# Designs tried in a protein design run: designed miniproteins, single chains, continued (4). Part 6

Each design is a single chain, and the fold is of that chain. pLDDT is the mean over its residues in the fold that is shown.

## One batch from the design tools (miniprotein)

Design m12174
Fold by ESMFold2-Fast:
Structure m12174 (fold): chain A 95 residues (1-95)
Amino acid sequence: GVNKSKDLQAMKDFLNEIDSEDLKKYRPSLIVSLAYLNALKQDDLANELIDKVRKKDPALADFLSAIKNGDETALNEVKKRYGDDLYSIIVLGLK
């Protein structure tokens, strides 16, 4: 629908923001964006997000990649730091 196209454009705009800003300010938003892209099965945009993060924060990019791949240690870290709601959204994206 029309709303899905607008949501994808918002994700592309956010990817451009990552290139210009300090990633430490955006860590929760990066995890939320990855969860959303996984839920929509947007693998190319999810990989682009991870690649952009890797240029500025390789450790965070490795963590995001582990979340995308369903690593239990990374998923438990999300649950502990950001709560059950974000964990549930990520798990939904892995199905």
Scores: mean pLDDT 72

Design m12175
Fold by ESMFold2-Fast:
Structure m12175 (fold): chain A 56 residues (1-56)
Amino acid sequence: EEEQQRLADAGARGDASWRLAIPALEKEKERNKDDPETVANIDYALERVRRRLAAA
């Protein structure tokens, strides 16, 4: 969706920013661990970021 696309687009502009995005997303996941929908969305974003870094 647009929010997901904007996050991925911003990360693609700078490799260093992508590395910083992972710990930030992990912190948000821990804060929202009681919300399964939020956790699933964060896991999806983490998977995309990690796949991008592995491919680069």
Scores: mean pLDDT 69

Design m12176
Fold by ESMFold2-Fast:
Structure m12176 (fold): chain A 115 residues (1-115)
Amino acid sequence: MIKITESGGGTVKEGGSRTLSGKVSGANISDMVLEWWLQRPGQPPVPVGSISPSGNVRIAPEFQGRLTLSRDASNQTVYAHLTNLQVSDTGTYYFVAVKGDEVYEGEGTELTVVA
């Protein structure tokens, strides 16, 4: 059984930093496309960034310069380290792992950025 576990949410002041973690159990993380998505209140999900099986990292334009994505294959975890947080970064973050045509989504991690 493949399971996704997310952590790192909470409340943070604008200009601060937060690390979100997405962990995969039951499958090799290195065989998967690993994604973070943000759903802002009342809006559709937007991409944050992704890591391919080969380790290629793509960061969405609105997070460039303030997001670092890393994959720890031994711990089966992807870290999304966000810096210089903005009030507009508030929302629910979803970790998504894709293997072939199978998609595994986390339950969502809420992050609130306060002025």
Scores: mean pLDDT 89

Design m12177
Fold by ESMFold2-Fast:
Structure m12177 (fold): chain A 106 residues (1-106)
Amino acid sequence: SEATRQKILDAAGELIEEKGWENTTIEDIAKKAGVSKSTVYKHFKSKEELRKEIILRGLDETIEKYKDNPEVVSILNKVKEAVEKGDFDEAKKIVQENYDLIKKAM
């Protein structure tokens, strides 16, 4: 269900903010969301798929925050496209190549 998917994403986001991605396990996420580990895997086939969805949510929130800055929005949409394709190396490269412009706008 969509409500269960949202609970998992919210639990994962909170744990990642608290202790980082590397120290967050699927078991921690399942426990915080109030679901079984099996239920998490029914909604997200891998930890990487879950990470992708969390990053996309964060990007959408940032795009909305900076919506009046077309240069920043353009860069963030390119990052979003790379993440949607699962190309995290390209997403990182886009951010690094545009770091000064992003930093100046923030």
Scores: mean pLDDT 82

Design m12178
Fold by ESMFold2-Fast:
Structure m12178 (fold): chain A 85 residues (1-85)
Amino acid sequence: MEKEERNKKLNELAERLREAARRLAEAQREGGSPEEIEELRRELEELKREILETMDKESVEKVLKEAEEAMKEMKRSVEELARKS
């Protein structure tokens, strides 16, 4: 999938997810039917699945790498404090 096409799809899915979540919250607050609430919940689950499937390996790897680097920086700070003691 082209990078631009993937980004467009992710933005569209994110907007649909937000709208579905808002509708679910409104239905719950306004006393919507159990069937309507269940349908909205299923729509949210499908949108979440599509988002995860649309995220490429590189995007997932980038997030994991950033998390690993943040953890290494925290460990380095702790080691530096221990050396100053």
Scores: mean pLDDT 70

Design m12179
Fold by ESMFold2-Fast:
Structure m12179 (fold): chain A 78 residues (1-78)
Amino acid sequence: MDEYIEKLKKVEEELQKLLEEGKARNVPQDILDYIEDALKRVKEMLEKAPTLSEEEAKKMLGIAQARLNRVKKLLEKA
C-alpha cells in the first residue's frame, strides 16, 4: 500500500514541476489547463488512497501515470 502512495506522490511532484515548466515556457493556456486538471485529479487520488485496498491503489497509480505521460507528450509538442 505505502509503495503505491509514494509513487502517487512522485507523480504529483512531477506534474507540479511540469506545470511550472509549462508556465515558464509560456505554453498555450489549454495545455496549462490540462496539466492543472491532471494535478487536481492526482491530488484527489492521494486523499482517497489511504482508504483503498492495495488493488484499488494500484489501479489509481496506473491512471495517474497515464495522465502524467499525456502531459509530457503535450509539453513535447508545445
Scores: mean pLDDT 82

Design m12180
Fold by ESMFold2-Fast:
Order: structure tokens, then C-alpha cells, then sequence
Structure m12180 (fold): chain A 85 residues (1-85)
């Protein structure tokens, strides 16, 4: 659902904020800022999806938001692996 995806965006944004607060590496900070930009884009798409009355448009917007959320998850996993090494 759109609500579930928006909750996921909020959860990921909080995770990014926590990582940004403890990071001193400029390269990691840049990647975290990229993740925040993708999350802002995903939230905008989900807001448009919530307002849409066209099922096909809603499905396309949700699919694009899901792709961006997946990209953020990938970036965060890479950062966590770098921090653990």
C-alpha cells in the first residue's frame, strides 16, 4: 500500500539521519545525502500516487517509488559493509 511505502521511506530516512550523525567520512556523507535525495523523490511519487484516481497511474508511481526505495536500501547496505570493514 502507499501508506506502507511512506512508512518505509520514513524508516529509511531516520536510518540515514542516524548514519549521517555518526559519520565523519565525507564520501560516506555524500552517499547518505544521495540516499536522502532519492527518499525525497520517492515520497513525492507516493504523495502523487495517494492523490491519483487513475489506477494505472497510481501503479506506475508506486512502482517507481519502490525502485527508488530499493536503490536506497542498496546504498545503505554498501555503507554498512564499508563501516564494518
Amino acid sequence: SVEALRNEVLRLAMEVAALLDKSTDPEVQARLQEALALLREADGLLEEAAKSTDPAEKERLVAEARRLIEEVRRLLEEIKQQEAA
Scores: mean pLDDT 86

Design m12181
Fold by ESMFold2-Fast:
Structure m12181 (fold): chain A 68 residues (1-68)
Amino acid sequence: SEPPFNLEEYKETLLAGLKKLGAPQELIDRVKAAKSFEELQEVELEAAKELLGLSEEQIEEWKELLKK
């Protein structure tokens, strides 16, 4: 069966969150260029630190924002 979540769905969710936060195009382009979940997670972490100044705990809250 197809997995309920895939790489493209992760990209779409992350892009939506970054756009809501007014992320620079460079971060958006990096998400689009990513080829793995690991690359997307690295961009997500970098974006959270750059845009929100978040700690590891606060990154979990940011992930919840991406669902809204």
Scores: mean pLDDT 70

Design m12182
Fold by ESMFold2-Fast:
Structure m12182 (fold): chain A 118 residues (1-118)
Amino acid sequence: LSKDQIEQARKLGIEASNKGFLAISYFVEGELYEKQGDLKKAKELYEKAVEYYSLAAELEIQSLKILQDYDKLKDFLQKQYKRFKQLAEELKPISEETAKKAKETAEKLQKELDKLNS
């Protein structure tokens, strides 16, 4: 791998981590508002959480593909697939639209896994 490829992958990985931390923050805040009975605010925060989780996953996938670390990519895709499946199930009672977005992301991650097994 060239130094430029390693640098690009590093920048994408850092951005993925930052988006992932934002996703966790929004999700935790959403849980707090849900417990308080503010379902409207919880829904808005869960929508942001799923958006940032999806973006974080996409950036990490790009980073790992540049690094050609297919073992780590496969492990990452399997773990993220389970996460988005769980998010879709947990969020369905609060936001059908957000649950659908999480399910669509899980399906995209499964397609990426299928490509690696071909």
Scores: mean pLDDT 90

Design m12183
Fold by ESMFold2-Fast:
Structure m12183 (fold): chain A 75 residues (1-75)
Amino acid sequence: SAELEALLREAVAALNARDGAAAERLLRQKSTLAPTPEERRALLAAADLAGQGAFRQALHVLLSVYPELRPESAL
């Protein structure tokens, strides 16, 4: 849905800005809307990593579940 995509895009922007608190909050919001347990676990793991300041690791976890978030994949 558009809401899920918007929250995920905002979370990626927060990770790139190294805003761990914002990224953690947004990823936890997205996790409540995740359609599968696997996606929910990945989003919660990424949120925990973002809260710890592990921004690259959090982004890696997100891209493993949502490869479409890569800019090159948008075309």
Scores: mean pLDDT 76

Design m12184
Fold by ESMFold2-Fast:
Structure m12184 (fold): chain A 90 residues (1-90)
Amino acid sequence: KPRSLEERLAEAEQGTRNILNMAKVNKLSEDEVLSMVKQLVTHLLGQMRLEGASLEEQRAVIDAVLEIVSKYMSQKSVEELRAYADELLA
C-alpha cells in the first residue's frame, strides 16, 4: 500500500520531534542529535526510494525535517544536515 505524501510528511515530522524530545529528556549533545536525525533521514529516503517516490517528494520530506530542526539546532548543524541529505539525493 503506497503511502501518500501527507502520510510521509507526518511520519518525518513525528520522527524528528521524537528525536528532539528524547534529546531534551536525556540531555543529548547537538552532535548526538544531528547523528540521530541523519539516521532518520537515511531511513526515510531509503523507504521512499523503495516505494518509487519522486525526487520532488523526497525533497519535500527533507525540507519538513530541516524546518523542524532549524528551530532547535544551530545554523551550522542545519547546513550539515542539508549537505548530508543532498548527498543522499545525488
Scores: mean pLDDT 85

Design m12185
Fold by ESMFold2-Fast:
Structure m12185 (fold): chain A 61 residues (1-61)
Amino acid sequence: SEAREALRAGDLRTAAELYRAEFERTRDPQHLDVAGTLYALLGDDAAAEAVGRLARELFPE
């Protein structure tokens, strides 16, 4: 996974973007969770909130 390699390299912005993109292909909620966490760590509150809202709408459990 390109997202995993970016995360391993410490490129949090690229990792967040790639995990978000991987979610569009896989529909795996873990990809949204990781993307949201990375956006929050970056201080990108708008992106973190948008991902969190999407996760709650698609996986409301």
Scores: mean pLDDT 82

Design m12186
Fold by ESMFold2-Fast:
Structure m12186 (fold): chain A 73 residues (1-73)
Amino acid sequence: MRLSENPEYLEKIEEVKRKLEAAGYKPSELEAEVALYAYYLHYEKGLSFDEIGEILGLPVSTVRRWVEIVETK
C-alpha cells in the first residue's frame, strides 16, 4: 500500500470499505479510514498490533482483523 497524496488516500479508504463489506462488516467511512491507518502504521512504521491498538484506542484483536482484511488480495 502507498500513501502519496490525499486523493490516493481517499481511493484507498473506499477500497478498504469495500473489503470490510465483503468480510461482513457495515463500516462507516471513519472506520474504513481507521482500518487503513492501522495498515499503514503496521507496514510503513513497523508498529506491532499492540502498539497500534494503544494509539487508536482499539482492542488488539480488532486491529489485527482489520489489517488482515485490508491486506486481503
Scores: mean pLDDT 74

Design m12187
Fold by ESMFold2-Fast:
Structure m12187 (fold): chain A 65 residues (1-65)
Amino acid sequence: MKSRRELREERILRALLAHAEELRAGRLTQKDLADLAGVSVASVRSFMRRAGFARFEDLLRLVEP
């Protein structure tokens, strides 16, 4: 059973998977990802910090093998 926070993180991951090409092209911002995932920009930043990602582009590793 996942917490509400983990469910939000899952939404972020799903949005990232759907928009990975935009992230690679530098067209996806933290705000865009937050809007697509239905969370705040602060939630995206918190997720990155907790997951150990220093750069927004590092999130692409979650969608690449």
Scores: mean pLDDT 76

Design m12188
Fold by ESMFold2-Fast:
Structure m12188 (fold): chain A 65 residues (1-65)
Amino acid sequence: VVFDENEVLALALLLSGKTAADLSAEERERLVQALRAQPELLEQLSKDFPQQRLEQAKQEVQSNN
């Protein structure tokens, strides 16, 4: 499964407990790269978090983009 950049960032925010506004551009890039380097971790995170939490995080990413 291929995740969009916004979905990867949303998962990173859920994992770190931060909002999109709390992250610098460099930290966003590092988190996205780190998660994409570990596709198994991405898959586990997407299964671990409820759809509702993922939806909220995606909205936060969209609102700040």
Scores: mean pLDDT 71

Design m12189
Fold by ESMFold2-Fast:
Structure m12189 (fold): chain A 85 residues (1-85)
Amino acid sequence: DLAEEVKRVAEKVKELADKAIELASTGTPEQLEEADVYVALALIYVANAKLAVERHPNPTEEAIKYLEEAQKAVDRAVAAVDAAR
C-alpha cells in the first residue's frame, strides 16, 4: 500500500526533522554539523517517497497528503538549521 509506505516515510522524516530542529536550537558548531546530517537524511527519504508517488499509476489522496506533510517537516528543519548558522 503506497499510502502506508509514504506514511511511514513521513513519520521517519518528522522524527529526523525534529532532531535537526532540537540540535539547531542549542546551536554549537558541532550540533549544527549533526543537524545537517539529519536534514540530509530527511531530504533523501522525501526524495525517495516523491519518486514512489510519481511512478505509481494511481496515487491516493492519502499518499499525496503524507508526502506533503513530509516535505513541510523537512522544509521547517532546513529553515531552522539555516537560521542558526
Scores: mean pLDDT 84

Design m12190
Fold by ESMFold2-Fast:
Structure m12190 (fold): chain A 95 residues (1-95)
Amino acid sequence: MVTFEAEVEVKLPSLDEVEAKATTLDGREVKAKIEAIEQPGYVKLKVTVEAPEELARGGLFTVEVTFKKSGYKVTVRIVVDPETGVRAAVSEPVK
């Protein structure tokens, strides 16, 4: 197992309890841990994905994060590139 870590910022008014579901590009479920940290004006999500070693090279992970009290959902996409490292982007629902 290899662990990947990424941080993204979400514009939320308050901290909430978070739930995460992580999948690979081919639809396999992997373990993910989310730590939500309240900052002035935003919430920082620290995403830790634990994946098999074979996915450590050129892997793409989709992490759906649900804020339990509000029901708000964001999608974090994590790209693992052996040359450029770990990159993450957050996609929020259009209101």
Scores: mean pLDDT 72

Design m12191
Fold by ESMFold2-Fast:
Structure m12191 (fold): chain A 92 residues (1-92)
Amino acid sequence: MKGKLIEVKVEGNTVTAVADAGVPVRGASLLVRDSKNPLEGEVLGTGDGTVEGNRATAVAKDLPPGKVYVSVHAVAADGTGIVSEPKEVEVP
């Protein structure tokens, strides 16, 4: 199942992402990778998400500078895994 990444904010070496899963979610995490495939590459940063209905907000800190790929990984109320399409961002 594919979630929608509705906002990604970069502030220094911190990335904040907001995703809409389209369904109620029970938990979420942010994964920052060196690959545009959300299931491959090195994990450069992670953060636990907070959930509100269909939305998840997650923050990853202390990221290395350079081009990174951000995706939110969520678990729906029924146990279904939901992964947002990765977004390319530049960390200063």
Scores: mean pLDDT 78

Design m12192
Fold by ESMFold2-Fast:
Structure m12192 (fold): chain A 70 residues (1-70)
Amino acid sequence: SQNQANLLLRLAYDYFSQGKYKEAIEYLKEAAKLGNPNAPDALRSLADSLRIIGKEEEAKKVEELLKEIE
């Protein structure tokens, strides 16, 4: 449902702010699978942030997830 997808998106941002990038990516993936319209933009933003802080492998993982949605 839309409520579930929105909760997963919020949870992903919470984990990202804590530096828990693997968990954040997993929750964003689930939100995207539920058709959340904000998930592609959230994935793009996360990939950009991960590249800036030097988390290249995590950024690549997010970019592959974005490619599956776009």
Scores: mean pLDDT 77

Design m12193
Fold by ESMFold2-Fast:
Structure m12193 (fold): chain A 98 residues (1-98)
Amino acid sequence: SKVEELIKEAIRLAQEIYEDPNASEEVKKLAKEIIELLQEALENIDDKEKVRELLSKVSMLAGAMYLYLTFTQPGSRLEELAAELDLLAQEAIKLVNE
């Protein structure tokens, strides 16, 4: 489904953040939490309420990561990846509501 495709893309972006040598320990911790939440969403893909809740947490964490990176690494690839993560989570939430 399109929701599964968006979640899988979000996992790829979160993994890229986690593996980036310029990511601080704080950023890596947030990325790891996001990966775990996204993997749980895939395992529970048929539970729309649970998927929506998990994706909402992902959006919140990605938004927090984006704000942190805006102050610590403005204009970086990590900032762009965090913003894209939040957008993908929000798009997936929108499609789950169909």
Scores: mean pLDDT 90

Design m12194
Fold by ESMFold2-Fast:
Structure m12194 (fold): chain A 100 residues (1-100)
Amino acid sequence: HMSGLTKEQAERILKEADELLKKIDSGQITVEEAADRLADIYAETLGLTPEQREALRRSLVEAGKEGIKEFIYRLKLEALQTLGADPEELQKLADEVNKL
């Protein structure tokens, strides 16, 4: 859970999450590359240690494409909540997670 995000952090996270989803869906990056990038976003946002970041990266690789997408949608939900997005937009993202 990412409580205490600034608006600036939330905006950057949303942009990075959207770019990562686009690259995954287009096949431009591997599962391993996606896991590495997502682990970096979490490490920067939560102040994870190198050991915690590596543990997260391994878990994301094990989860595969669908699991990585679930983590990205959860990250987008936290960012959008911070930015005060409409409940309808939050529900659309929850529906996307349920499709994975």
Scores: mean pLDDT 78

Design m12195
Fold by ESMFold2-Fast:
Structure m12195 (fold): chain A 65 residues (1-65)
Amino acid sequence: SEMEKLAEKAAEELKKILPFIKDIEVEGETIKVYVPDDDIQEGLALMAGAVLELETGLKVEVYKV
């Protein structure tokens, strides 16, 4: 679907702007972002994810690992 294609492109863009991301999983319209156990990096990923959700309507979930 178009939303799934958008999610894949959004995941690639997130990885480019936040190179510290350990892994990204795309499940339909949900992007799961895995970041280091670092509060600043988690905060940056949460903010970027929130902006992406507002712009696209996709769901972004951030996890520390």
Scores: mean pLDDT 84

Design m12196
Fold by ESMFold2-Fast:
Structure m12196 (fold): chain A 63 residues (1-63)
Amino acid sequence: ANAARIAAEIADTEARKQKIVDELKKWSDEFAKKDPKGAEIVKEDLETAEKNYDTLIANLKAA
């Protein structure tokens, strides 16, 4: 069913978002201890990734 396919795509996209967010948070935390300026760059990457995935999820929910 179309609804089941959309639900699966949303779940997959959310899982991928969580994986990337968790990885970038880990890097941000590590850099904050060693290189605060590097941590700022990783935080910017995190915000960009979250925004991109949120847009994808919103588009899937609107389908």
Scores: mean pLDDT 80

Design m12197
Fold by ESMFold2-Fast:
Structure m12197 (fold): chain A 76 residues (1-76)
Amino acid sequence: DVAERLVAAWRGELELSEEEALRIVETEPRAVAEAALRVGEALGLSPEETAARLEEAMGEEAPAVVAAARELAAER
């Protein structure tokens, strides 16, 4: 699942516990979106495709992350 892979990559990059990673997702939506876009690129997805996948997977749970991902995709 793309969403699970994105969260796992963010956790690994930060070397944080699962609880700490979840707190960062809640407080640092732009940083999470940047990590998600990097992982999406590694999977061969465009920034827009990555943002759409993120919205499908966690749009209701983390709308700020999805908004940040779409803003970053537009900047690319």
Scores: mean pLDDT 66

Design m12198
Fold by ESMFold2-Fast:
Structure m12198 (fold): chain A 77 residues (1-77)
Amino acid sequence: SMEEEARRLYEEVLERAKEAAEDPRLAATGRNVLAMLEGAEEYARRNRENPELAAQNLKNASLAAQSFLDASERAAA
């Protein structure tokens, strides 16, 4: 389902963001991405009555976070 796809993507990107936050070269990006993902998860929890909208927002935030992490990893290499 869309909800399962969004949650899986979120969990994968969340782990990458946690690793980035612990890397001195990526720490600022990692922390910013963690804050973004935390906000998206809070939105999903508060909007359980509209699971499709919550899942779409979680997916969009996770894709944006992934792009930020990919760009920062390339720049640090």
Scores: mean pLDDT 86

Design m12199
Fold by ESMFold2-Fast:
Formats: sequence, structure tokens, C-alpha cells
Structure m12199 (fold): chain A 87 residues (1-87)
Amino acid sequence: MSLEEAKELMYQRLQEAVDASPDGTLSVDELVAVVLEVARELGIEVSDEELERLRERALAASPTGRLTLATASEIADEFIEELYRRR
């Protein structure tokens, strides 16, 4: 799968999570779960250090602990780009 296809898949999964949310937002834990699901579908191993950086990035971006689709997508895209730079 190309980087652009991976980003599109990630966005679709995040959109589904937002649509299922009562308030139209994602928690940091929900973002991490979606990112891990997509990484597993891509056959990419994610380290504990990478997951910690993802959580820290998300928490820094959200003063309420809740992420909009736009913010979640930006963070997820950066993370997937970093995973692809390793290969």
C-alpha cells in the first residue's frame, strides 16, 4: 500500500470513529486504537516509544482531551509518514 493509500485508509477509520461518537470527537485512546488497527492492516510493527510520542502529540494538541477529526487526521498522517520513512 502506498503512503497516500495508507493516509486515506486512516482518514476513513477516523471518520467512522467520529461519526460513531456522541459529541463528534475522538479521545486520545480512540486515536491510538485507530492508528494501531491501520498499522496492523499494513503489517507495520509499532514500538512502545512511537506510541508514547503519538499519545504525547495528541495530548499536547487537545486542551480538553478530545480531538476533532481534522486534528486527529493531522497527527495520524504525521505518524504514518514517520512509519513509512523507516521503509
Scores: mean pLDDT 81

Design m12200
Fold by ESMFold2-Fast:
Structure m12200 (fold): chain A 78 residues (1-78)
Amino acid sequence: SLEEIRKKVIERLRQAAEESKDPEWKALLEDVVKLLEESDFTKEQILKLLESLRDLAERRGDDELAAFLDEMIKEIES
């Protein structure tokens, strides 16, 4: 379900933020977690947010996070 995917994303982003040594990336991930927890996002809005975050993770060399987000995007689109 979308709710299960949202929960998995929030848990993974919290972990990535905790493990990050980059304070700017940590702050961004924490902000995204807050947005996902507090905002009334549509399925389409969640997809766009995850696509943007995946692209940023890839550009920063966080290949594991990028791959995880890509998998979550595909599950939402299915």
Scores: mean pLDDT 85

Design m12201
Fold by ESMFold2-Fast:
Structure m12201 (fold): chain A 69 residues (1-69)
Amino acid sequence: GKEAAEAVKELMLSLGASERAAELAARYVERADTPEEAAHLAGVVASIDVGAEAARRVAEFTRELLERE
């Protein structure tokens, strides 16, 4: 939902991602059909902008957030 997308955007920005990358990740999270797809796509966007360790954290956060909704 929108709440999950906004939370992922805020996490991305806190890790040093650009506004563009954070918004792209949020859009993928909002449009994904499964938590696994959302986590994967958000992680890929994060890996380009903030590196592998931050990307892993974004993917794990996204999966847990959507599995709890």
Scores: mean pLDDT 81

Design m12202
Fold by ESMFold2-Fast:
Structure m12202 (fold): chain A 100 residues (1-100)
Amino acid sequence: SVIDQQIAGAEQSLEAIEEAIRKGDVMGLQLFVLALGGEAVVLKRLAIKTGDRRLVEFLREVAERVKKLAEEEENPEMKRILESLYDSLVELIEETEEEL
């Protein structure tokens, strides 16, 4: 399904973010953060269209994983990128909940 494909895409972007962090690849992190942000917007739209609360729960799981990565990150630039992504995901989740 389209939903399964979008979830898989977001999971792949999260894995790529974790790999970029392991390698100290700031440029790769920025690229994959943009990809995950775009995927989160699509998942928000699908959640609103379908009323599927499981998509909101998945977005919350994604946000919590990003939060933990930000908390564990010692590189100030990478930490800031991850914190900004977390804040954006939280805002997107709250907007999604308001529309449901």
Scores: mean pLDDT 90

Design m12203
Fold by ESMFold2-Fast:
Structure m12203 (fold): chain A 80 residues (1-80)
Amino acid sequence: KPTLAEQAEAMAALMRERYEAIKPELSPEDQKKAEEILAEVDRVLASDLPEKEKLHRIVLLEASLTALEMKRYVDKKAAE
């Protein structure tokens, strides 16, 4: 079973892959917000926080990235 640290790093890697997949369809403002979320993920991973707290914070950051993906869908529908 992966450690909490390995789980946090794996989630961060998946978040980066998700961003690269959706990046061409994001507005410049939403690209900047996504990059700020990914920068915060990197800061959390580099911090001295306990592994459980790092994983918890990265899960919340993943939710924020998902919200940007949903916003992009809504914005596209509103522009129709």
Scores: mean pLDDT 81

Design m12204
Fold by ESMFold2-Fast:
Structure m12204 (fold): chain A 94 residues (1-94)
Amino acid sequence: HMHMMVKVELKVERKEDPETGELLVEITIELENDEEAIEKGYKLAKEVAKKVGLGVGLERLPDKAVFTLSGYLSEEKAEEAEKLAKELAKELEE
């Protein structure tokens, strides 16, 4: 339920592997400890990860939840992943 804007923090990191030329993409999404936002965020994060070929992790801390999407992608897939992550973060701000 939307009653206030949930604080969402998005971080996208890209590191080029010098041996393979592949991009290691790590997307971190931090949410306040709101159960509905966490459930929605995890569902959306899994959908994004499946579409672009990233792994998904969820860590619950006392004051926040952290979603991590990570993996080696091509440049084209890295751009798509960043775009989808930004859309996901915007979708969670309610």
Scores: mean pLDDT 78

Design m12205
Fold by ESMFold2-Fast:
Structure m12205 (fold): chain A 105 residues (1-105)
Amino acid sequence: SEALRERLEEARKELEELKKSKDPEVREIAEEALSAVGMAELFLDLGFEDEAQRILDAVEATIDALKKGDIEEAKKKREELQRLVTEALRKHADAINAYLDRQRR
């Protein structure tokens, strides 16, 4: 989906700005969410649009909490994001391993 790719690009831009924060906790959460954006892009490229959308929704929730300065809420959203990424990685391990093998060669 072009709309989903545009949302992923916007999330990436917002997280790159949040990584410039003076607060090390904000930077750490932003870096982890940025990794999740990369995973959502990978799932979208592999045709797993539902997984990509779920991860992106959780990324956007994390960004919203960080922008509001609610670090405790951001940590909770980050934990949910990590859970969703882990579940998606487990579910699609074979497809991901095949993709990574092609990229290394």
Scores: mean pLDDT 86

Design m12206
Fold by ESMFold2-Fast:
Structure m12206 (fold): chain A 61 residues (1-61)
Amino acid sequence: AKIDSNIREFLKQALEMLRKAIEAGDTSVRPLVEELLEMAKSQHDTELADEAEGLLREIEN
């Protein structure tokens, strides 16, 4: 559905911005990544959820 596509695109763009922040060493975005993960899980988007979990693991390392 178009709404699902729009939500997915928004979350993908947010995830990309968070990834850039983490690559720059900004761990203060961790709560935003956790919220994005919860949103991805609520939408049953396993690909976005896995990607967000990957970013959380990157912060932990």
Scores: mean pLDDT 77

Design m12207
Fold by ESMFold2-Fast:
Structure m12207 (fold): chain A 63 residues (1-63)
Amino acid sequence: APPHQLRLPEIPEPAPGETVVADGTRITATGTYPAKVEVTRNEDGTITTTITYADGTVEERVE
């Protein structure tokens, strides 16, 4: 059934070298691609996006 006025965030496909996270933010990884992206919806209505890079660096963003 069609969504009843539910708007899902439209995430554009990432260009080569770009990563788009669930909030629509574009991240350009110069020379380092993310190995894993995790999106967690919190009970307080915020969304936590955790990006783990191939070198083991972890970035966390809460929106």
Scores: mean pLDDT 56

Design m12208
Fold by ESMFold2-Fast:
Structure m12208 (fold): chain A 100 residues (1-100)
Amino acid sequence: SLIEELEELFKETIERIKKASFEEIPDVLNEFDEKIAKLMDKLPEEVKKKIAEEINEFRVKVSEIMEEAKKNKWSEEELKEKIIEEIKKLKEKLVKILEE
């Protein structure tokens, strides 16, 4: 099932973020983007567009979180918690799109 593969990818990505340093987080997210693109490759163009829009919004939000973390000297734990929260929100949005 595509949804099961997506859920497993999100679970793997959250686990990788938990283990990553601040500097490694962008690489984890880039790998996530590549894996999502591969999973979504066979979907209709309109569905791909909706997914791409949600991923772009997520990446903007993560960039804002990372900038705020640097400015306010957040702990790695605080940064990771905020990023994981956004990953979980993205998962819910993508699952909903796929169930439509």
Scores: mean pLDDT 85

